# Designs tried in a protein design run: designed miniproteins, single chains, continued (2). Part 104

Each design is a single chain, and the fold is of that chain. pLDDT is the mean over its residues in the fold that is shown.

## One batch from the design tools (miniprotein)

Design m7848
Fold by ESMFold2-Fast:
Structure m7848 (fold): chain A 91 residues (1-91)
Amino acid sequence: SPRELAIVAARLTVAGGTVAFAERLLERDADLSTLQKVKEELEGVIKDLKDLLAWAKKNNYPQDLIDKIEAAIKRAEEVLKRVEEAIKEKE
């Protein structure tokens, strides 16, 4: 439904905001404690997007929407890897 599509769009927007915030923290060379906190937030976002993906597939959502969710997951996982690498360098 249009309402369900709006909810998916809102969740993707929130996830994108967390990813952009994490990228900004990496750019600013944020401290270890801040990177550890954003790592936990990114892990939560990835879990939420994977749940959203499973729900969208189960309810036969359009392939273009499924592709967008999968792209958001991949981007969040790439940024998480960069955050994890930055944490290791600071430990």
Scores: mean pLDDT 87

Design m7849
Fold by ESMFold2-Fast:
Structure m7849 (fold): chain A 74 residues (1-74)
Amino acid sequence: SMKYKQQAQEYEEKLKKDPNDAEAWYKLGEAYEKLGEKEKAAEYYRKAGLLYRDQGDYKKAHEAFEKYSELVLS
């Protein structure tokens, strides 16, 4: 769990500098999912999906929204 806490902190710092980094939001979602923080993970995956969609990356937007849906429905 220390590994995923460190990964979460690293991506949180990246996002303070670039809040539109869709990949960083997605990676933050993955880290919080591994930590068992389901609500935070879902929020961050949703944020990544919206940003990927705005960037025209519909495949990555779909992947992010699938992760969001899985966590909300579980």
Scores: mean pLDDT 87

Design m7850
Fold by ESMFold2-Fast:
Structure m7850 (fold): chain A 56 residues (1-56)
Amino acid sequence: SENLKNSDKEDVERMRKTIRQGVEDLAKEKGLSEEEKEKLLQQALQKLDDAIEKAK
């Protein structure tokens, strides 16, 4: 258990939700291809993962 990291986990969950929503909304608005949308999502998740590793 990581009590001190508990907030980080919740923050990550919220960020994940926001990122997914943002990417999907952006893709719909801009009319991005499925491949482009997936790439954008992958990049966003990669950044999030990097931030998480930095916090650890």
Scores: mean pLDDT 74

Design m7851
Fold by ESMFold2-Fast:
Structure m7851 (fold): chain A 95 residues (1-95)
Amino acid sequence: MPSEEELEKEVFLALVLLAYAVAINHARQRGNEKAVEIIRKGADELLKKLEEAFKNGDWETARKIARDGLRKLADEVAPYDPETAAFLRRLAERI
């Protein structure tokens, strides 16, 4: 079985990925192809940064990366899909 710390990291990553999946589905249902593209690229960049933070054992940095990443993504998506941007900002507040 994974360690408790390892399980916490996996749950955190799963929740962040789920948030991105929901945002993609929301933008896709509105036909906002540009927003979908931006969210997919943002997810890939965030995963790489989170993997490095977790490798260093730095939870505070991982949480900050996730929060800042979601807020930055919201700003990039806002011109194409303001409702998905608002959703992403709300998620950032919960992290």
Scores: mean pLDDT 78

Design m7852
Fold by ESMFold2-Fast:
Order: C-alpha cells, then sequence, then structure tokens
Structure m7852 (fold): chain A 71 residues (1-71)
C-alpha cells in the first residue's frame, strides 16, 4: 500500500540522513500528491511517515532491523 511504502521509505531516510531529512522527504511527497488532487494518497503518506517516525523514536534497534530486512 502507499502507507506501507511511505513507512518503509521514511524509516530508510531516517536511518541514512536523520529525522529532519525524513520529515522533509515526507512533506515533499505529501505536497506532490496534494498538487495532483490526490488527497487519499497524500493522507496515506502522512500516516506511513508518522508510523515510521514513531517506531524509530520508540525502538531504533527494531527500526534498523526493519530497514535491513527490506534492503
Amino acid sequence: SVAEGAELATLIVREEYGEEEARRAARTAVTHYETQGDAERAAAVREGAERALRAWEEDPEAARARVAAAL
């Protein structure tokens, strides 16, 4: 799903580049879908990104394991 893809992408960016870059990338993706009139995908990206950032904050080790398993 779009939300699942956004969650994984946000975890990867957060691990590689940090929280601020992950938040910026998520905002860019949301804006892209909003400018296309795709409110549903924009909402899914927000949901996925929020889940990823929460998971990283609560358990960084588990978040890194998820990134490693996906790559």
Scores: mean pLDDT 86

Design m7853
Fold by ESMFold2-Fast:
Structure m7853 (fold): chain A 59 residues (1-59)
Amino acid sequence: MKASKEEIEEAVKKVRELLKDYPKEVQDTAVGIAETLAEMGKSLEEAVQAAIDVAKRLL
């Protein structure tokens, strides 16, 4: 895992803040995607953006 624990926590925080008005299930799904992509070595910006894109499609 190339991402630090702090970087993963920051990605989770950003995703939850951007999706604060979304249902909890959508937020939890997006957080899981962001964590997985960050662990795979994607940038935090790419992980967050992909999570947001998936969340929008779940609406």
Scores: mean pLDDT 78

Design m7854
Fold by ESMFold2-Fast:
Structure m7854 (fold): chain A 92 residues (1-92)
Amino acid sequence: SAEARQLAQELRQKLESLGFRAEASIDGTTLTIVIEAPDVSSLIGLALRFIGLSLEGADIELKIEGDRLTVTIRAPNEQELIAWLRRLLQEV
């Protein structure tokens, strides 16, 4: 949806303002965020914040490879995806 894509871009901009390189994409009700930083401890910190999130019915996968953190959120529907995006904007 347009709203979910707009929120994903707002999240990308927020992460970039914090010194990260970030890309966000949505496929159906799946959000994928790729975050890059040379400092692995910063990526671990972000991963722990995302792990600290809880939304019933959402599936969250986090993967750290080198200087890259990939966050995949599979929501059961668009309304839950939008709620997760708004919470991510608050938490980061």
Scores: mean pLDDT 79

Design m7855
Fold by ESMFold2-Fast:
Structure m7855 (fold): chain A 50 residues (1-50)
Amino acid sequence: MKEYNIVVSTENPRAYSVARRAVLVDGLKSKEEVEAVLPDSATLLRLEEV
């Protein structure tokens, strides 16, 4: 399985656990799948394969 570090930004990085941090996500295949699991307030900055 492919693993990715997800780097995201939000309007309120202090309020959200996903804000401005790398999140390891297992099994996602594409940018579209990653964007689908992020909340509307989070913007995908980049994906890095682990």
Scores: mean pLDDT 52

Design m7856
Fold by ESMFold2-Fast:
Structure m7856 (fold): chain A 55 residues (1-55)
Amino acid sequence: SMEHEKELKQLEEAMKKEPEHADTYLAIATGEYRKRGDEELAKKVEELYEKIKKE
């Protein structure tokens, strides 16, 4: 949980600093998390991306 929180925070900061690359961060993160079987974290990244895109 704490490690997941750290990863989500880093992704949020990266997506906000480089909105043009948010799609790339989403694809890489969800792909990596799903490969290791972490569907919960992958869904949280998708929710984070939607939140950022809604401005």
Scores: mean pLDDT 80

Design m7857
Fold by ESMFold2-Fast:
Structure m7857 (fold): chain A 69 residues (1-69)
Amino acid sequence: MADEYVKKAIEALRQGNFEEALKYAEKAIEIDPDNPLAWRIAHAAYRMLGDFEKAEEYYKKAVEIELKK
């Protein structure tokens, strides 16, 4: 379930394990690409890892999904 991976990604972010957070966020996106929280977690993880181009890409996707509401 996508929510399980979102929960694991949030725990990894809290621990400062940004690579693990990204791994779980990407799995959550794969299962439920319409969940903006998973995209926001991936954005935060990419930003903390210094990959600003991917961070911007994932941020834009999260905003796009949220605007759909």
Scores: mean pLDDT 81

Design m7858
Fold by ESMFold2-Fast:
Structure m7858 (fold): chain A 92 residues (1-92)
Amino acid sequence: TVERYEAEVTLEPGETERLEIPTPASRVRVVAEASGPAIVEVNGARARLEAGEVWEHEADLAAGERLVITLTAAPEAREPAVVRLTVTLTSR
């Protein structure tokens, strides 16, 4: 079974948002795109994105593990960053 979730998060400079997605044991693909400088963290894996950059991350989630996505906008930015997330969960 394949589940897909999409989210768009607007972050003020220095703001952090945390998303938890309840999942069965699954293969997860996260695609994050930022309109401004932001840090994306998925269960401990981190990437810094500049405006227009896209980060793709894949991981296996164990049974009972939660998918945790943390988004932080750079505090030095002058404008809010919009982060678009596409999360694909594939059950084995």
Scores: mean pLDDT 82

Design m7859
Fold by ESMFold2-Fast:
Structure m7859 (fold): chain A 57 residues (1-57)
Amino acid sequence: MEEKLEEAEKELRRIFDEVGIPASDEAIRNIARTLVEQGIPIETVRRVLENRAADPA
């Protein structure tokens, strides 16, 4: 259970870095926990971020 949360947190950090969206460690941990508890695939987050597209300016 904890190991699954750690894996999800690591993957989310990588996804946020790849799409160029800054996120705090706390935010990523909270998202990872929600995904694991709800049984939502981490890939869902990637698709949502890509579809919305980052707006850095």
Scores: mean pLDDT 73

Design m7860
Fold by ESMFold2-Fast:
Structure m7860 (fold): chain A 72 residues (1-72)
Amino acid sequence: KEKAIEYFKKAIEAAKSGNVDEAIQYARQAILYAKDNPEAFKEAMHALSALLDGDYETAIEEFEKAIKILEE
């Protein structure tokens, strides 16, 4: 849970910095640690899809939603 949140935060920062490859790498790690939370996993997969499509704004919003779910 804590590692998933850490990697999602790193993915958001990388995306904001324009480091897309790094953001994708961190997102994949976060998704692996979020597998036990189906809602967070779904938001994270949606965020990764948006990131791959170049929609960084949507990707960041969906990663933030995944973090919020995991913090509850």
Scores: mean pLDDT 81

Design m7861
Fold by ESMFold2-Fast:
Structure m7861 (fold): chain A 90 residues (1-90)
Amino acid sequence: ALAERLTFDFPPADLRDLAPAEAAARQYRALGEWLARRLEELGFPEAAARARALGEAAAEAALAGDPATAAAHLRAAFELAAEGLRRAEA
């Protein structure tokens, strides 16, 4: 499934925990953009815009030193992508 593949392709938890804040923010923005592209390909441009916003929010939380908030935003982005995939497969 898309959500499983995205989770696998995301850096391991230990690597994310060890990454500099700037590197984490870059990865989170890139992840948000990648999720948005997948959602646009599935025909969900509004969901794609939300995925981008969630990636940016996660990046800001990482730069602020708040990994729990960053994780919550990333989880919301993955859930949005999973819902998009479910709707496309229905």
Scores: mean pLDDT 75

Design m7862
Fold by ESMFold2-Fast:
Structure m7862 (fold): chain A 66 residues (1-66)
Amino acid sequence: MEADAEAAIRSARDLINSKSQSLGLLYLHITGLRELARVLREQGDTESAERLEEEIKRVEERIKKL
């Protein structure tokens, strides 16, 4: 679970850093990450869920400025 959460966080950072040319795919991926964060929270992995939610917010802010 922890490894999966870290992989998801890295994916979110990589997407924004690579300046994805497909904005639609980027939004779709963020939606999936939000669902993962909710599942982690329900399983009691609040730390990973909070980290993932924070990264999602950062990615969304970056997208708004594109």
Scores: mean pLDDT 71

Design m7863
Fold by ESMFold2-Fast:
Structure m7863 (fold): chain A 62 residues (1-62)
Amino acid sequence: SELEELLEKLRRAAETSPVPDARAIALAGVHEAERLREEGREEEALKSAKNGLAAVQKAGGI
């Protein structure tokens, strides 16, 4: 699913990003999206994962 693909990208960034701030943002993004999914808020989980990945890109990319 799109959410699973985004979560995989966030997990990879949390594990492999050379930028500590980007890793922290990615980890927070995984936790938030997983929390929303557990609450049955799948649309909000997807939006959160997308926003998290964008924030990671801003922190690790210009």
Scores: mean pLDDT 83

Design m7864
Fold by ESMFold2-Fast:
Structure m7864 (fold): chain A 96 residues (1-96)
Amino acid sequence: SYEELLEELKKLLKELLEKWKNASPEEAEKLVDETLERIHELAGRGGALPEADAAAFARTVAEVIRVLMKALKDIKAGEDVKKVVEKFEKEIEKVL
């Protein structure tokens, strides 16, 4: 269901935030890549939902990916991982 996929997405992002707490920049980048792979799997499952729910989930996934790619760019630019994580958490709370 839409609600089940949304809860799985939320759990995935909570796992990312927890792993990011003590991550090096290289580990933080790898965690984003791993999270994106799992998000793409959830997006594929979302495509099997009824049309309106599939569209809603796709929009939520697109926003989550946008926020993740912004965080990845900041990490690659040499920003402090803790600062990037705090910005990500605030932005993602507005999306979900």
Scores: mean pLDDT 85

Design m7865
Fold by ESMFold2-Fast:
Structure m7865 (fold): chain A 83 residues (1-83)
Amino acid sequence: DVEEAEKFITRAADEFAARQPENRDLVERLKELAIEYIKTLDKNERAAFTTALGIILVALTHFPPEQARADLERLVEALEKEL
């Protein structure tokens, strides 16, 4: 369900931005790209991607903002190349 995955990604990104507002610009960009990307995936791929992204975003909230920013930049670049 694309709508359910989109809601999950939006919530995960918003929760991340609330905890690290310094990185709001990058996590909002990641959210936009992730929502576009899940539309290209089948149901199983979408579930796996959405779960992995959620885990990654939670993990990054425990890192210093500068380190999390570098990791977010790499994720944004990877999705931009995939799309």
Scores: mean pLDDT 88

Design m7866
Fold by ESMFold2-Fast:
Structure m7866 (fold): chain A 58 residues (1-58)
Amino acid sequence: MSREELEAQYRYWGQLALARLNPEYAAARLPQEVIEEAKKYSADELAARLEALQRALG
């Protein structure tokens, strides 16, 4: 998976997590600060966080 695909997947699963934690924010996008923080992770760190997020939401 490319870096861009990892960031897209992380945004998707992060959005689902936000919606589950705060149903009233289901239509809201992830805060820009969270997106910018994700860009600072290495590809391996981002992949590990994505896997953990997917497991928590599955």
Scores: mean pLDDT 72

Design m7868
Fold by ESMFold2-Fast:
Structure m7868 (fold): chain A 77 residues (1-77)
Amino acid sequence: SMEENRKKGEELIEEGEKYLKQGRYEEAARKYSEAGYYYSKAGDTEKATEAAAKSAQLLLEQGREQEAVRLASKGFS
């Protein structure tokens, strides 16, 4: 049901927040992405967008770290 999907989204946000507090950004991003999916299935566009934005922000932070590693590797080759 819509309510079951919304409840699942809320549980996934809580799991994501726990991973975020532990510095586990990849796991947090996955949980927020899953929450967005369930909120979308519940018809809660606002919460779906918010969850997706949180996931995207965490993935962008990881992307900047990967780019820094690539630049350093080129400097040593």
Scores: mean pLDDT 77

Design m7869
Fold by ESMFold2-Fast:
Structure m7869 (fold): chain A 96 residues (1-96)
Amino acid sequence: DAEAEAALAAGEAALDAGDYETAAAHFEKAAESADPAIAGRAYLNLGLALYRLGKYEEAIEAFDKALALKDALSPVDAATAGILKAAAELALLGLD
């Protein structure tokens, strides 16, 4: 939907600016979409923003939500979610 697509775009702009907290808030809004393709992409990007903030446990949860919607994601986005989840798990174990 238009509101969720606008939230995705705002989140991506915030990611590009390095404003990961603002990006996460926009992606949380986009993840409320009834469209599983929009929600899945929002969860993938939310996980990335949380990963950049060092919030590895929360990032893993976001990637798991993206992977639950993998049938609505492109194969590349689904693979990216799996790879980034593994990276977040390794970071969590390496730091604490």
Scores: mean pLDDT 87

Design m7870
Fold by ESMFold2-Fast:
Order: structure tokens, then sequence, then C-alpha cells
Structure m7870 (fold): chain A 85 residues (1-85)
């Protein structure tokens, strides 16, 4: 079903982010997890009128993208700080 297909895709994306978070330092991991939660919640609200599977997949995609972007930005900021010192 569409629900099962979208749930599987969402679960795979969440598992991939989980591995990336586990490999990150505590500060970067916290920022990634926070951004994931916010991105997920915002997208879930945006897709409230969509099918259950579509809402789940789009919310998970947005959360994962937000989490990855936040971790990348935090890592770049840490590197810039080191180079400026």
Amino acid sequence: SELEENKKKGDELEAELGKELAAASDGIRAQGAHAYAQGYAEAKEKYADSTEGERYLNATKAGVDAGRAAMAAAQAAAEASRLAA
C-alpha cells in the first residue's frame, strides 16, 4: 500500500539520520536532533491535509534535511572558529 511504501521510505531516512547523529559530537548531535524535531513538526502541519503516508514521508524528509543542514552548519562554524584562532 501507499502507506506501507511511504512508511518504509521514511523509516529508512530516519535510520540513516540516526547513524549520522550517533557519529557526531555531543554538541553537533544535539543541534541535529533539535532541527530534525522542528523540521518534522513544521512539515507535519504543512501536510496535515495529505494522506497519512504522504504526511509521514514528507515530515520525515523535512526533518532529516533540517537535521543534516544544522549539523553541517555547526561543523562549518566550529571549523571557522578554529581557523580564526
Scores: mean pLDDT 86

Design m7871
Fold by ESMFold2-Fast:
Structure m7871 (fold): chain A 72 residues (1-72)
Amino acid sequence: GPSAEEALAEARRHIAEAERALAAGDLDTVQRHLDLAEGAIVRAMAAGAVEEALALAKRASQIGRQLRERLG
């Protein structure tokens, strides 16, 4: 439904911004966008978009691992 589609679009936007921030070395901005993406993913799952939300959670997790590697 519209709620799920809006949440998925928000999550995708924040994941893309996190990827850009990671490439720029702006680690604080990466964490902020990952936190916002997580909130949107949870809302998408609650709205019934479970499979799509899990795929986005996997992408966010991959970015989080790269962030952790850069932080030491």
Scores: mean pLDDT 90

Design m7872
Fold by ESMFold2-Fast:
Structure m7872 (fold): chain A 58 residues (1-58)
Amino acid sequence: MTGEQLVDEILRLRSMGYSNDEIAKRLGISKSTVSQILTLLNQGDYDGALKLAEEALK
């Protein structure tokens, strides 16, 4: 999975009403990483969110 796919999946699950903890468990990443990605997206920092997503997949 790419960082772009991870960001899209986080946004999809959030739109369906899943909590950050539930999203983290489903995607196999930390709740902190989900929270940070969502914060960066809310700030308009898509490049920062994408970089963090790629690091989470290593």
Scores: mean pLDDT 84

Design m7874
Fold by ESMFold2-Fast:
Structure m7874 (fold): chain A 71 residues (1-71)
Amino acid sequence: MMDKKILMVEALLDYAEQLIQDVREGKGTDLDLQRAIRLAQEAKEMAEKLGNEELAKRAEELIREAQKLLA
């Protein structure tokens, strides 16, 4: 099991998810969606490097959700 780095990836994804949710609730902006995409992309790269496929898939989902809200 991969240590403190897994917890950091999870924290980045939780923050990205919160930014997306804030926009869905009318409390956020397109800049928050762009930030969420960036955080999820960084988390995906880290998850792939760690071999954690579940976290990488979660990151891909959040990127897709944020991109749909921007479109």
Scores: mean pLDDT 84

Design m7875
Fold by ESMFold2-Fast:
Structure m7875 (fold): chain A 93 residues (1-93)
Amino acid sequence: MVEERLAERRASLSELAKEAIRLAEEALEALKKGDYEKAAELAIKALELAKKSGDYVAQMVALATAQDVLLALSKDPSKKELLEKLKEELEKF
């Protein structure tokens, strides 16, 4: 019972890590296309899943992606609300 629960948790956490990396990649693609709102939302979701996964690589990928999105948002004053939301998630990470 304990070993079965640990195996299921490990599989679940591994899937969260993979999903976090996938969302981070999609955030960078959205950023390259100029879709800043989508990039910010995907970066925030990637950070949340990476934190829940406990996977160091997923966390580093999500953090790097969030920093790239934050830098892009900082150049547009009309995106201040998205920038502040992303900053709050980074501070909680």
Scores: mean pLDDT 78

Design m7876
Fold by ESMFold2-Fast:
Structure m7876 (fold): chain A 67 residues (1-67)
Amino acid sequence: MEEEIDREVTLALGEIYLALGNIDEKKGDYKSAAESYRKASELFEQAGDTVNAEEARKKAEELEKKY
């Protein structure tokens, strides 16, 4: 089903951006990390994963306080 495939792809992209945010955060690139976490949050919301969306959003907000 197209909708199901799109949801799975969107969820996978959210996980990728979450991982990118974590990498940038470990590097001390808080701006890039926050942007990646915001993208992850948007993608998780589109996929209906409200728990991971909220976690990614909180990560972005905390990092945005640092720059």
Scores: mean pLDDT 80

Design m7877
Fold by ESMFold2-Fast:
Structure m7877 (fold): chain A 64 residues (1-64)
Amino acid sequence: MEITDEELLEIARKLFEKGAKSLEDIVEYVRSKTVEELAKELGVDPETVQRFKELLFKAFGLPP
């Protein structure tokens, strides 16, 4: 199932609230955590986090 724009914005907002100051900070934060750890910290389901991570990494030319 595709991640919705609302889910994407909510995850991005939560990451900025946790101290990310740039898109690069968001990428590094996401790379440093497992899907399960991110799901717990952000209060979203693991599948949504996995889809967000895949989309983010693809946008920056990084492997999933």
Scores: mean pLDDT 73

Design m7878
Fold by ESMFold2-Fast:
Structure m7878 (fold): chain A 75 residues (1-75)
Amino acid sequence: MGGLTEEQRLEFMRKLVEIGQRVSDVARALEAAGLTPEEIAARVRQEMDRLWDEYIAEHPEFREEVEALRARVDA
């Protein structure tokens, strides 16, 4: 009932790295396919949002952490 446990916090950080790597791979693939920077940015943001939404749906206890992360990235 308190905040995230140490194990949950480490799991969240692992997921953050995983999503970051996947998003980077997607950006590289789209760049190789000849998409514009605007199209790449839109697709990358969409993929990132989808992955985080899937994670929150399965692990609602991380919703606050994901929302805080999104706020910082979108600022």
Scores: mean pLDDT 78

Design m7879
Fold by ESMFold2-Fast:
Structure m7879 (fold): chain A 66 residues (1-66)
Amino acid sequence: SELERARRVLEESLAASLEADPEFREAAERYMREEGLPRDTAYIRAILELAVERALKRQELEKALR
């Protein structure tokens, strides 16, 4: 159960670091308030949304430069 303990500590540390990011906090809070998602699900959705947004913006910028 050491791996389970290590994972929990990493998850807590990562959550604290993400919560310090105002862009992440705003996205996560929106999912919790507007969609009623539990905190863990809202956090995952916020992470995915930011990752997708950044990937799409990079692709669109590359397209626009043509």
Scores: mean pLDDT 74

Design m7880
Fold by ESMFold2-Fast:
Structure m7880 (fold): chain A 89 residues (1-89)
Amino acid sequence: MSRAEQLRQAAERVRELGRKAAEWLRSAGMEEEAKRVEELSERAAELALEAARAEEEGDRERAARLLAEAERLFQEMAELVREAYEKIQ
């Protein structure tokens, strides 16, 4: 699997995880957190797809910057889900 293919698969997984997390948050009455998770997961997926294109174009510096931004959004999403989980427990 190429790096670009890995990034495309990662984008699909992030979108799926975001949708599942948002649905779980909505079932718990956390609509604002659900919307934020959807926003973060979609933006992170978009950046991962852009990084995949940059990788295919040979622009590794641009790919690295886009991936770093996607990673930051992934971390923000994970922290939001963790905090929500602690409140629901």
Scores: mean pLDDT 85

Design m7881
Fold by ESMFold2-Fast:
Structure m7881 (fold): chain A 115 residues (1-115)
Amino acid sequence: GRAEAEAFAALQRALEAAGLRIELEAKPVKDFRDKYGLSAEELAELAGEVVREELAKDPRLSPELVERIAEAVRYLSRKAIEADAAGRGLVMALARWSLEELKEKLAEVYERKKA
């Protein structure tokens, strides 16, 4: 909701003020969602997990900050998927990732969870 969006914006401003830049954008992954038969919740969870794994590689980010960002990504992704009348499978992801890179990362996390 609004409170969660405002909390995320405040977190992003705090990270930027500390010289830590995290840019997120909504990316359409309907073909990935359909291929694996994922619910909105399952797809949003995967989006949060791929962002968590990438940010965990940055030694400037505490584990607590990484977890907060990952949870925000999961929450905003679920909201975007549910609100998108066009059904594009919108997930929040790192802006620097191409759609292809994002789909590869989503598949890797999904396959590890199924193994």
Scores: mean pLDDT 81

Design m7882
Fold by ESMFold2-Fast:
Structure m7882 (fold): chain A 82 residues (1-82)
Amino acid sequence: GSTSVSLEEQEKTALAIIDSMPASAWRSWADYFRREGEEAEKAGDLERAAMSYRLAAYAYEKLGDHEAAAEMRARAEALLKK
């Protein structure tokens, strides 16, 4: 079923939560969402994988890791171009 709206709302909420977290937590959350994206991609949950990669990208940006953030965004974009 189409659940894009609910996933986008979850992503928006998660982004706000990441923004409110202490800087010491951003690295752990970036790594967590990257792993979640990889597992969702393996399971064929492409919408969830894309969301997880975008959340990881946001956390990496908060860390100043622009290269890792760009990698995560590229992965999310590739999944959505199906």
Scores: mean pLDDT 78

Design m7883
Fold by ESMFold2-Fast:
Structure m7883 (fold): chain A 109 residues (1-109)
Amino acid sequence: KEEAKAEIRRIGDETMRKLVELLDSTDDPEKLAEEAEKIVREAGDRILAVAAPYLTPEQLARLRELFDLTVETVRQHARMAKEDPVLARWQVVVAVHTLVREVLRILDA
């Protein structure tokens, strides 16, 4: 369980880095949103694989809902990256930190 929690934190840190790098990579807001969704969904699949052995079906369903919410949030802020890069970067990092904290909270329940 502690190894799973450590891996989830590592995936979160990697995901934040990838998203921050993405925000500076292109001026196309829709391309930023599409690539941001891909990064978050790939992270979600990895987190789900690590967490699944420790979770009930109800907890797994809640985790999937959290991934969908995080995708929506990150897409919205990625689109705004060229208009407000400071806010977009902060919001994307906050979204991933919040996701990781909620996943860890569910694992400890």
Scores: mean pLDDT 85

